# Ledger of designs, part 21: designed miniproteins, single chains, continued (3)

Each design is a single chain, and the fold is of that chain. pLDDT is the mean over its residues in the fold that is shown.

## One batch from the design tools (miniprotein)

Design m8741
Fold by ESMFold2-Fast:
Structure m8741 (fold): chain A 77 residues (1-77)
Amino acid sequence: MKTLEEIVEEVKSAKTLEEFREIVQRYVDELIAAKVPLEEARRALSAIRDVMLEKGIPEGEVSRILAEALRRVRAAH
């Protein structure tokens, strides 16, 4: 899970909603390319959600970004 640790650091360093969305979308691209199982991808996205919420990003924005990410992961399976 070193990749997830790197993504968590990037999320902590990001300053704008657009940066958060870009980080999550790039991670989804990596998960799809690596053919990570759907349940593993869901767990990784849940960990990222928790970090974003702790950073103070509004829940509605976090939910929107992660719903989009999960939809893309599901579409690839």
Scores: mean pLDDT 78

Design m8742
Fold by ESMFold2-Fast:
Structure m8742 (fold): chain A 76 residues (1-76)
Amino acid sequence: MSKIVAKIIGLILRAIGAALDGPEHAPEAVEALKEAADLAKSVNDLESLKLILKVAEDHGLEEAVKYVKEKIKELE
């Protein structure tokens, strides 16, 4: 696995962990998903962007959902 893909996965896992810890950790989850989305976009990884979007939607992180949708739109 490339270092970038490993970092993306690590950020997604961090975001899930923060979201599960409670609403007070939503800002940390959002920032982790935004960083993951920026990395995925930098390598044109549309599949990772769609995964990040699904995680954001499943945890009700509306700011991250909007951010990731913009990144997907830029690649499509």
Scores: mean pLDDT 83

Design m8743
Fold by ESMFold2-Fast:
Structure m8743 (fold): chain A 55 residues (1-55)
Amino acid sequence: SIEEIKKIKEEYYKKIEELLDKILASTDPEEQEKLLKEIEELKKEAEEKIKKLEK
């Protein structure tokens, strides 16, 4: 449903935003790489969940 898709987008957007804030606050390149990987995984999860709800 449209409402479920909206909730998923809002949830993942908020999580990605929090991770981006951590990257900007971090001075450790290794930590930044791990956080970027987490963002990429969250984006993939969101896309898969949304595609499943659109069918």
Scores: mean pLDDT 82

Design m8744
Fold by ESMFold2-Fast:
Structure m8744 (fold): chain A 77 residues (1-77)
Amino acid sequence: KEEEIEKKVDELLQEGVRAINAGDTERARKVAEELEKLVKEYPDNAKAWFYLGAIYRALGETEKADEYFAKAKEVLA
């Protein structure tokens, strides 16, 4: 199950990058919402927290991005 979660995080990372590069803010927000649900269930997944920060930074929501990056650092420590 942990392997399946890691694969899902990687797939969401790829979808988020594609959405951001395409300027598809609606799709980028949906990817972020899925990652938000995932980190509520798996709060120790640092990769998911890090990518939430990256997506929100790309969307111009810097306060939210900083909060998620801080969470990723906390989990990695």
Scores: mean pLDDT 82

Design m8745
Fold by ESMFold2-Fast:
Structure m8745 (fold): chain A 80 residues (1-80)
Amino acid sequence: PSEEQIAAEANIALAEIIRGIVLSDAKHGKISPETAKKILELIDKTIAELERKVQAGEISAEDVRKTVQELVKKVNEMAK
């Protein structure tokens, strides 16, 4: 894989780590099951879209990073 592709995949891996944190927070009652479901659906949709775009060469690593940063902001907002 290219250096650009490796960097993009590393940023997608950060989104997967966030998914794990959301699952842990739901298990420990820190967020409601309904809220957790909505957050997980958003994360899963975003990861799938980014993976598709990376494979197609349609997105830069920087744009993947920006998308993941925006995902983090939305997740934090939904978790309130």
Scores: mean pLDDT 84

Design m8746
Fold by ESMFold2-Fast:
Structure m8746 (fold): chain A 57 residues (1-57)
Amino acid sequence: AAAEIRRLLAEAAARAARLPPGSTVVLRRRIGDDLVTATATRRADGSVEVEADVEPL
């Protein structure tokens, strides 16, 4: 469900925010019948970008 995906994205973002600029965190989790990949990148300006990819299994 959307809530599980949002929690995964938030977890990836929180981890990236604690790492040096240029760091990337990739978390993968099976949510129901989907494989969800959350990618969080700490940018040079200190911001964090988060992306989600959802792949049906």
Scores: mean pLDDT 82

Design m8747
Fold by ESMFold2-Fast:
Structure m8747 (fold): chain A 77 residues (1-77)
Amino acid sequence: ALEEAVRLLEEAARVSRSPEAARLAREAGKHVRDGDLEAARRLIQEALQAASRAGDREAVDLLLKAGGHIAEAMRAM
C-alpha cells in the first residue's frame, strides 16, 4: 500500500500541469517514505486543491488513489 502510494505521488508530480500540485505531491511522497502519514495526508489534500484549481483531472485521479492507500495504511495501525 505505502509503496504504491509513493509511486502514485511520483506519477502525479510528473504529470501535474500545476507546479504547486507537483511540488506538494513530491513532498507528500517524501513524508510517506519517512513514515509521517499525517503530514502526507495533509499534503495530498493541498495537492488535490491545487490540481482541481488547474483543471488537471489526471493529477486529481492519481492523488485520490494515493490518498486511498494512505487511508488504508492508517486504518491498519
Scores: mean pLDDT 84

Design m8748
Fold by ESMFold2-Fast:
Structure m8748 (fold): chain A 55 residues (1-55)
Amino acid sequence: SAADLTEALDLPPALAQAVYDAVNLQLRPATTVAGVLRNAGLLDDAQADRLVELL
């Protein structure tokens, strides 16, 4: 859930909700979202891998 992303990755609740919705509404694959956030410096490699596991 979005709450799991906030807790596991220390994401702001609004960003966690947007990421969760993007993947669940099939707007973007979890791997694509994780890659974008990693390249933007919002997640490290371990956090990006964890995001894919949670979604």
Scores: mean pLDDT 76

Design m8749
Fold by ESMFold2-Fast:
Structure m8749 (fold): chain A 60 residues (1-60)
Amino acid sequence: DKLDELAKKIQKAIKEGKWEEARKLIYEGLSLKAKERGSYNEEEIKELVDAIMEEIKELK
């Protein structure tokens, strides 16, 4: 499952402090999920990724 594999990679990247990799993987996962729901919106996905990354960075 593509989303399951992405979720595992995201968790690994966050654990390893690979913020740029985590950002890309989160964007890919959210993009795939949005396309499956027929509600793809690039700007909303970017804003969600930014919000998620901000929260992750707070976890020092």
Scores: mean pLDDT 76

Design m8750
Fold by ESMFold2-Fast:
Structure m8750 (fold): chain A 56 residues (1-56)
Amino acid sequence: SLREELNRAIGEILRLIGDLLDEELQEEPDEEKIEELKKKLEEAKEKLKKLDEEAK
């Protein structure tokens, strides 16, 4: 269902934010990993936007 997809997309965004914060808070952050996580977060946000448009 669209609601289940929306909840899954929101959960993915929250997980990625957590992963990004955990990496940025390291004494020696992995810049490549941070860049990859930021890219995945942008993709997840775009997916959520499309699902939100479908819910209207």
Scores: mean pLDDT 81

Design m8751
Fold by ESMFold2-Fast:
Structure m8751 (fold): chain A 63 residues (1-63)
Amino acid sequence: LVGALVRATKDIPKAHPRTLELKKGDLVLVEEVLNEDWVKVRSLKTGEVGYVPISDLEVLKYV
């Protein structure tokens, strides 16, 4: 997953200060895998970094 360009499969609300809000279709780059449920991503739209659920992401390609 690290280095993957991924897409949000649904709208993801900001539930915690460390999480990232995403809209369905937003493109993000995976920077770190925290655990089996959470990854740290960078938004290509805003440049913001935060944690999102891995199950809500679709891998498009590795860069």
Scores: mean pLDDT 80

Design m8752
Fold by ESMFold2-Fast:
Structure m8752 (fold): chain A 60 residues (1-60)
Amino acid sequence: SVEEVIELARKAVEAAKAGDRDKALTYLQEAGKVLNTLPDDQRGPALRALGEAAEALSKL
């Protein structure tokens, strides 16, 4: 669900802020798997959450 992607993206951001890059990447990977199961009309909010997590990782 969209909520699962948002939750995983949020955990990825938390891990990145804690300096745990490997854990953050694992959460992003799981979020991406869930995203691929979503209907196209539900991907917008999920993609935004993933983008925020990727941005946090890029600044680590």
Scores: mean pLDDT 79

Design m8753
Fold by ESMFold2-Fast:
Structure m8753 (fold): chain A 90 residues (1-90)
Amino acid sequence: VTLTQEQVDELIKLVNEKKYEEAVKLARSLLPTLSPWVEKQLLEGAKEMGIEETEKRLKRAVENYKAGKISAPVLATAVYYYGKAILELK
């Protein structure tokens, strides 16, 4: 699946607005395959860190993407797993 810049910009906007349900849904549509095992492990790890630390890590992923340190698929993966963890912690 090819990510467009418009799709990536929308992901960043949703994350910045803390619209995590919408961000997770969009990120899922942009990712070809997700590992249920990886998802479970990341959700369990995020529960130990709590919402605040998980949001901080998600913000760092956005900043790393803007700095050219990570690719768009890596950002979409971070948005999906961290966003889902935040939703599960509520």
Scores: mean pLDDT 78

Design m8754
Fold by ESMFold2-Fast:
Structure m8754 (fold): chain A 100 residues (1-100)
Amino acid sequence: SMSDNIQVFNDWMRTTVDTMNDIESTAPDSERDRIRQVRDYTVDGMQQVIQYYQDTGDWQRASDAMIQIDSIVRDFITNPSVTVDQARDDIQRVIDTMQS
């Protein structure tokens, strides 16, 4: 059902946020603000995916967007050369593409 699928997306978002919060808690002070900013963009982006799915019922486009945001977050966490602005812009591109 749509409600069950929304729960899957909410659980995914929660797991991603929890992972980022764990990384933030053990990160050097210089990295904590950077992680918090990308976490906030990630939450905003994932919430927009959930809203898009509620409005359209388009599971394929919504799940593809969630996968892409998750990939962007993973790259940001593992690659210190990825800037907050790059992660923000990449997440926004995913949302814009999903809504197109």
Scores: mean pLDDT 91

Design m8755
Fold by ESMFold2-Fast:
Structure m8755 (fold): chain A 76 residues (1-76)
Amino acid sequence: SLEEAAEAYKKALELAESEEEKAIAYYNLGNVYFKLGKYDEAIKAYEKALEILPDNHPLRAAAQSQLAKAEILLGV
């Protein structure tokens, strides 16, 4: 379930040994919250991923795109 996926990614954050693993876990957690319609939680998770990811990381564009979508959906 999406709720089980969210709990798994929260545990992945606690067990992350690198900043990249942590950023990926935040991005995936954001996607789970987005699918659950929890756009405010999704925004926070994507923002955390973007704080960690370096400017040249390929995941930045995807995280920025999803953040923008979540902000639009929260604003309605």
Scores: mean pLDDT 86

Design m8756
Fold by ESMFold2-Fast:
Structure m8756 (fold): chain A 70 residues (1-70)
Amino acid sequence: EEERRRKVELRIIAARINAVAASLYDPEGAQKALELVRQAEKHLEEGNYEEAERLSDEAIRVANEAIAKA
């Protein structure tokens, strides 16, 4: 449980870092990634680790797409 929570927390942190980096290239794409990060954080607080992980992975994907548009 604690190990799974920690793993998801680290993924959310990675997603946030990527979203912030993306804001330098595509502010709209970065905002979408940050919204996904907020949703992932909410699911993590509710104990929905699977959904939190999925949303954080999606946020990373969106942020990477925003960076690639540069």
Scores: mean pLDDT 83

Design m8757
Fold by ESMFold2-Fast:
Structure m8757 (fold): chain A 60 residues (1-60)
Amino acid sequence: SEIEEQLEKIEEALKKKDYESAYKLMQELQDKLEKENDFEAAKEASERVKEILEKLDKEE
């Protein structure tokens, strides 16, 4: 799905430590989900992003 593709792009950017691109992609995803009122997809995307950020926080 478009949401899954966007999440993968966010994860790739975060893995590369390209936080600027990652945050831009997150903003785009958030706007899309808000317009579609897809609560389940929005929840899943939010949890996925949170998990990625937590993994990065663990990497010292």
Scores: mean pLDDT 73

Design m8758
Fold by ESMFold2-Fast:
Structure m8758 (fold): chain A 58 residues (1-58)
Amino acid sequence: MTAESPELSPELEKYIQSIMSEYDDSYEAYKKLIEELSKKKDPEYQKVKEYLEKLLES
């Protein structure tokens, strides 16, 4: 996987979308998702977390 294009497994992508769909506000969904990903501390989840953090800052 190239760092500039996070490769998400289909299961992880569905998990992310499920969390996002639970919230009406995208900001709350992203914050919740980042928090959950931080708990797992897997390299794959860390890359997704960093990407989402950059999206929230922009």
Scores: mean pLDDT 69

Design m8759
Fold by ESMFold2-Fast:
Structure m8759 (fold): chain A 65 residues (1-65)
Amino acid sequence: GPPPPAPPPPLEVHVRASQVVQELIAQGRSDEEIAEAYAEELKPVYDVTPEQILTLLRRAAAQRD
């Protein structure tokens, strides 16, 4: 038969994470709080920590120089 359906795409997790991040930015939350919330929303699909998310955000900012 056809291959089994793939697990739900991470798109839904990313959409929810994006919505949470946008809300926290609108509330003037710190980068650390934003990274923590983003990591929690990604946790069901990705084994990430808030520290890893914060590091990636800081690295991306530095690489734009």
Scores: mean pLDDT 70

Design m8760
Fold by ESMFold2-Fast:
Structure m8760 (fold): chain A 91 residues (1-91)
Amino acid sequence: NVKEELEKLLEQIRKSSGQEKIQLALKAISLIVEAVENGELSEEEALKYLDEIGKIVPELSDIIEKAKERIKMISSPLEKQQELALKAQNA
C-alpha cells in the first residue's frame, strides 16, 4: 500500500538528519509522483504529502515545487497540461 509506505517514509524523514534525511525525502517525492502516474494516489493526496515533506525538509522546496507541477500536469486536462509545460520552460 503506497499510503502506508509514504507514512513510514515520512516518519523516517522526521527521525533522520543530514544526507539520510535528504535521500529519504527524495525517495518519498519520487514515490509520490510515480503513485500519481499509476493512479494509486490522487492529486489532492499527493500535494498534501509533498507539503508535509516541504515542512520537514525546506531545503528541498524547489524540488517539491517541480514535483507539484509534474503532478498537476499528470492529473489535469490536456489544455492545462500544455499551459503548465510552457510555464516550466520559462522557469
Scores: mean pLDDT 79

Design m8761
Fold by ESMFold2-Fast:
Order: sequence, then C-alpha cells, then structure tokens
Structure m8761 (fold): chain A 81 residues (1-81)
Amino acid sequence: SEKFKENVFKLLTEIYKVPEEVAKEIVETYETEGEEAARKKIIDYLTKEFGLSEDVAKALADIVLDEEKTEELLKIFEESK
C-alpha cells in the first residue's frame, strides 16, 4: 500500500538514518522488483556504509519490510520525541 511505502521511507530515514536518496531507491526497488530485491539493498547498505554485521542488517531489513513492525516502531519513535 502507499502508506506502507511511506512508512518504509520514514523508518529508513528517521530511525535508521539512511540518506533520503538511498531510501527512495530502496522504496522504488520494492515497487518495481519486489520485497527480496529491496531487502538485499537494505542489507548491502547497512553492512557497507554503517559497518553492521550481516545478521544485524538482516534483522533490521526484516523489521522495515514488515508492515506491522514498521508501524509499531514509528509510533514508539514519535512518542519518544
């Protein structure tokens, strides 16, 4: 849904601190190539640019691509401001 894509972008940029251009590319990949392709791009970015382990990057990618978990995490983040 459009709301899910918006939430993915917000979580990547506001919580994970991924640059907006990279987050837009990830969302576009999700729309054009699907979930697995988007997941791989998130993992690649987090491991290469943030230096996270593959296991941590996979866990974070799985959270951002889970609609329910993404909504819950954004709500917690906004309530903590």
Scores: mean pLDDT 84

Design m8762
Fold by ESMFold2-Fast:
Order: sequence, then structure tokens, then C-alpha cells
Structure m8762 (fold): chain A 57 residues (1-57)
Amino acid sequence: MGERLERLGELIKQGLDYHRKGDYETAAKKFREAAELAPGLTGENLKERAEELEKKA
């Protein structure tokens, strides 16, 4: 158990890394993938983060 949460954490870390490097398109894709793995409000928040990054790309 917890494999889904581990993948969620890795996707968030990747999204933050790409965001820091200025690759907003890839960062947004990573946050969207993370949102699909997260339940409820957490997934909604991650989707919102992805949408904000897409606006900057």
C-alpha cells in the first residue's frame, strides 16, 4: 500500500523541478498527472496549479 501516494509525490517533485527550470508546459503536465492520482480537494488543487502554469506557457 502507498504506491499511489509515492507516485503522487514523485510527480509533484518533477512538476516543481520543471517549474523551477522554467519549463511550464512540462511542469503543468506533471501536476495534471498528479491530480489524477490524488483524491478530492488535493486533486482539484493540483489541477488548478497545472492550469496556472499552462497560462504562463
Scores: mean pLDDT 79

Design m8763
Fold by ESMFold2-Fast:
Structure m8763 (fold): chain A 77 residues (1-77)
Amino acid sequence: AKEEAEKLLEDFREQIKDFVKNAKENNVPKEELEEELKELLEIFKKKVDELFKDNPELRKELIKEAEKLVKEALEEY
């Protein structure tokens, strides 16, 4: 169960890194990157809600970590 959560969060982290790298290489405006990362976060939240329906504490922690990753990525950009 936790391994699936760890994998989902790691995949999300890599997706954020790819988006940020691509945005930097293509001189994407920060506002555009922010919209893309917000959409990615919403997709992540839906996956978490579906996969961990019976574990609200795990969902809360995963969403919190995902939101932190998005915030940190935007602060670095």
Scores: mean pLDDT 83

Design m8764
Fold by ESMFold2-Fast:
Parts: C-alpha cells; structure tokens; sequence
Structure m8764 (fold): chain A 57 residues (1-57)
C-alpha cells in the first residue's frame, strides 16, 4: 500500500539515509519518492523527516 511505503520511507530517512538512497531501497526514483510523499503527506521528504523527528523524540 502507498501508506506502508510512506512509513518505510520515513523510517529510512530518520535512520539517516538520503532521499536518493531511500528511493533506491524502495525501488523508486528520487522524483517518484518526493512526489509520493508530497501527494500524500503534503510536504517534502525533508520537511516530513524534520516533523517526524519532533514527534518521535
């Protein structure tokens, strides 16, 4: 599911992987990953990780 892919992306990004490396791990292009996160979360992957860090600390 798309939600599961977004959560997996969030986990990898929080672990310190770049957007490029995270996309590679998920079998996506960086553009596809960024577009998917923006479409479903309403923010860039970088902004998503920044907010996720604030919530999960």
Amino acid sequence: STARRILEAARLLKEGLSVRETARRLGLSPSTLSRTVRRHVGMSPREFVERLGDVLE
Scores: mean pLDDT 74

Design m8765
Fold by ESMFold2-Fast:
Structure m8765 (fold): chain A 65 residues (1-65)
Amino acid sequence: DKIIKDLEKALELARKSGVLSEEELQLLEKLLEAYKNNDEEELEKIGLKMTIEQAEKLVLLLVES
């Protein structure tokens, strides 16, 4: 539940601020959906696509929440 809420907040803030690219926003949406569905395989696939820079941006957005 907390992870889902944090991801929803991060996605909303990213859309509002323009900090993340369209590809990064799509990745966040997929991550949120995978958590909602408890899809371990999809979570692994998303992890492989996320760069260190993208992960750092997400952490900064969540800290601002």
Scores: mean pLDDT 68

Design m8766
Fold by ESMFold2-Fast:
Structure m8766 (fold): chain A 72 residues (1-72)
Amino acid sequence: MELENSKEGLLRLIGEILRIIGEIFDIELEIERLKTEVENPDEEKIKELEKKKEELEKKLKELMEKLKKIKF
């Protein structure tokens, strides 16, 4: 029944959220590495990474909205 599935679905949702947060963190680290270690960082590569981060942040917000609807 949905009650039992809701608990496992919640754990899966949290797992997906954590995965996306991890990916965002990896991208942020890459951006900082490019800025810190490179005197002339490729602005285009940084922009692509920033855009990828924004897409992941949007997915994160959607997942958090789903989490909010579950109430836990």
Scores: mean pLDDT 75

Design m8767
Fold by ESMFold2-Fast:
Structure m8767 (fold): chain A 75 residues (1-75)
Amino acid sequence: MSPEELKARIDELRAKALALAPTDPEGAMRYIGELSRLRDEAEAQGYEDVAEHAKQGISEVMRALSRAGAAALAA
């Protein structure tokens, strides 16, 4: 996969995971698994900017899941 194809796939998976985080945390976690695989592929190929983009996406989804979990415990 090219760096541009990896980045486009990362953006797609990040958007899907963020949409699921409030209502389907398990679905969001599955997309985090896919993002982690794309991160590892980017790192293996030396695409540092793409790997960092994937790491940022994972962090954003993780923060969304943490907020959703906190809201569920408060409700």
Scores: mean pLDDT 81

Design m8768
Fold by ESMFold2-Fast:
Structure m8768 (fold): chain A 61 residues (1-61)
Amino acid sequence: MKKKYIATEDFEGDENGLSVKKGDEVEVLEIDKPGYAKVKNLKTGEEGWVPLDKLVEKSLL
């Protein structure tokens, strides 16, 4: 079952990273870099890397 996460704060990615706003719902696609997850922002449809410490699992809210 794919887990959904909520952004806990705003994050601006670099030119190849994903920008998210606090409260955005994201789907984790891949975790292969320590402390980061490749996610899809369900609001914008954009994909990119976001720090895991800025995400909380939706089921924990």
Scores: mean pLDDT 73

Design m8769
Fold by ESMFold2-Fast:
Structure m8769 (fold): chain A 56 residues (1-56)
Amino acid sequence: KLSPMEAVKELMRLLAETTEQLVEARKLPPEERERRVKEILAQHEAQVAAIRARAA
């Protein structure tokens, strides 16, 4: 179980990692980039939910 402060730190780290993945995705061709961005965002949402559940 995460403390509120630990949850915030994990969320901040996840946000930084997701941002870097999105920057890398920008180097892909437009069609592949759109699909990759959707995958990254879906995984980010799932990881945010997991961190929040661990903090509950």
Scores: mean pLDDT 82

Design m8770
Fold by ESMFold2-Fast:
Structure m8770 (fold): chain A 98 residues (1-98)
Amino acid sequence: SELIRRAAALYAAGGILVAAASTEEDPERAAELLRRAGELYEEAAELFLKAGDKEGAIEALEKAVEAYRKAAELAEGELKKEFEEKAEEAEKKLEEVK
């Protein structure tokens, strides 16, 4: 399936950004990498769902939640709130898929 192949590529790209964030010394840059990882994981989840791969979608959404929560830990003020809201939205999507 083209959708599964694209979803897997986005999931892998998200993992690369999470790894990059773990070695980034600047917390603002690390948070931005984690935000981008979360977005890639959410896009992967949407493609997995369109392909009928519920398990892949659940795994991708769990990774999106984790990435956004880590971004929130590194952020302050309004950005922290934004990332916490993104994590909560991703958790809501995860519960809807289960």
Scores: mean pLDDT 90

Design m8772
Fold by ESMFold2-Fast:
Structure m8772 (fold): chain A 80 residues (1-80)
Amino acid sequence: MFNAELLALEREGDRATLTLREDKRSPYSVAGDEKGRRVVAAWLALAALDDQVPTRVESIEEEEGEDYTLITARLALDRL
């Protein structure tokens, strides 16, 4: 598994914002153009967010730091 730290998970109705920090120095760091998508998908699978509400990823933003990548995903939760 890649080393991604959960910074925030904020739910508002049928939406959620997920913020993760990936350590580029980790041997488990995810490389390549779809880094944010792959990191978010793996975190959702492991964190069981979708176990209670089916989750769709609407957008992903990546912010490159020197030794890290900040990944912000906007999620649509199928309505409860």
Scores: mean pLDDT 66

Design m8773
Fold by ESMFold2-Fast:
Structure m8773 (fold): chain A 56 residues (1-56)
Amino acid sequence: AEELLKKAKELREKAKKYRELAKKTKDPVEKEILEGMAALLEGMASYLEKKAKEVS
């Protein structure tokens, strides 16, 4: 359970970095890709957090 929460936190921190990069880019295609990657990582983190709670 604790390992899942640690991995979820790492994924959320990585997603935050991608969203910050998306705000700085002026290329609309690159922005869309970065925002999509961030959303995917946030979804994965949410899934891991839910699984960790089911065991607790």
Scores: mean pLDDT 82

Design m8774
Fold by ESMFold2-Fast:
Structure m8774 (fold): chain A 74 residues (1-74)
Amino acid sequence: EERLERARAEALRIVDETVKLAKENPDYVKKHGKEILATAGVMRTLALTIDLPPEERQRIVREALRYLEEKLGL
């Protein structure tokens, strides 16, 4: 379970960093607040279901982050 714990911690850290960046960019939050919150929800869900192998987890997290960038204007 060592790998699962580390994977979970990493995913949660990414979610935290995303939220922090959103808070530090008030213009984007004001303009895309709803989309930012929706994306944070998706990433939180991924973090909570992170009992996948590290390689698969990283792929999903990268894809979610990519989706966030694309949907919010890249």
Scores: mean pLDDT 62

Design m8775
Fold by ESMFold2-Fast:
Order: structure tokens, then C-alpha cells, then sequence
Structure m8775 (fold): chain A 61 residues (1-61)
């Protein structure tokens, strides 16, 4: 499960891997929690504009 692996990567501080796994999970089944997870990973990577866009999308769901 990509979601479980993404959460483990994020907890380990591997934000690049977490973002990739959240993106794969979103491609299969989009959800608010996955958008939030990806947004937090992007924020940790300094991808602030992309993180804000995802947060707005999650809030609109």
C-alpha cells in the first residue's frame, strides 16, 4: 500500500520518497487525506507554492 509506505517515509524524514509515494497513491484513489499528506511533504521539501495549491484543493473537497 503506497499510503502506508508514504507515511513511513515521512516519519523517517525521507520527504522526497514520501512525496513520490503520495503521488502514486493519489493517482489510484484521490482523497483529502492523501492531498494533505502530499502537501506536507512538499512543504518540507521547500515546494511551498505546490503545497499551498494542494491544501486549497483538499479544502475544496
Amino acid sequence: DYLEKAKEAYAAGDYETAAELYEKALAINPSRSLLLGLAFAYNKLGRTEEALALLKEALAM
Scores: mean pLDDT 84

Design m8776
Fold by ESMFold2-Fast:
Structure m8776 (fold): chain A 62 residues (1-62)
Amino acid sequence: ATLEQRAKIRELIVELGKLPSPREVSELTGLSQREARELAEELYKKTKGLSTREGVREVLAK
């Protein structure tokens, strides 16, 4: 996926406040539903998910 497609998915995640459906992401980006699902899940984890929360936790633990 291109940087533009990834940026659009991140904006959609922030706007909705939840994981968008693969159909919505596919329609927005032109990716297949399979690729849209996988990419949306990865970007959701990075934007709202465990990696960001773990990073904040490490800062608070110091």
Scores: mean pLDDT 68

Design m8777
Fold by ESMFold2-Fast:
Structure m8777 (fold): chain A 108 residues (1-108)
Amino acid sequence: MRITLRVLSREELAALFGQANADALLADYESLVVGTRDGELRPGDPLTLATASSLENAEAIARYLVENSEPGEGVLALTMKDQAAAALSLEAMRRTGAPEEVLALAEA
């Protein structure tokens, strides 16, 4: 299994999600890390979303989720620009039953 992690550019976000969605994501998030297994992410492919407090944690979360995903699924890990918003996102992840490993990576 070959795992690819990369930070998405504005152009790549627009290609995957459309310009309006790319602009909305970049307004709220500092970095967006995509993770894929054995291939490239295509527009319309299923995505698991996660939030993180830092780029390093986003990469760790994306890797963990990709290793536990089905073939053809992507992961998008989002780094919040605002630490208070990041804390609220982490609390939302806890309430929705995110795995403890993902929560630990988001908090680290």
Scores: mean pLDDT 69

Design m8778
Fold by ESMFold2-Fast:
Structure m8778 (fold): chain A 95 residues (1-95)
Amino acid sequence: HMKEKAKELIEKLKSKDPVEQARAAYELGKLGHPEAAEELIKLLKDPNASTEVQVAAARALGELGHPEAIEALKEMEKSPDPAVQNAAREALEKV
């Protein structure tokens, strides 16, 4: 069931392992499940998240194409990290 898989992956976004967080974000983007958008936005805006995690969250939000992500992605285009800036810009082209 796609909804159960999304719930499992959403829990993995809360992992303390940034590799697990980034992989979960990537898989959530591929699933295209809209319920993931809120948690991905939280992760994208989390100042304690690593660059890889923020990039994965931005890409996943782009794949989901949710309007709620637009404001968060526009904010991340102004990130001091060029990898996060580029991921947010690419994601905005898809929403």
Scores: mean pLDDT 79

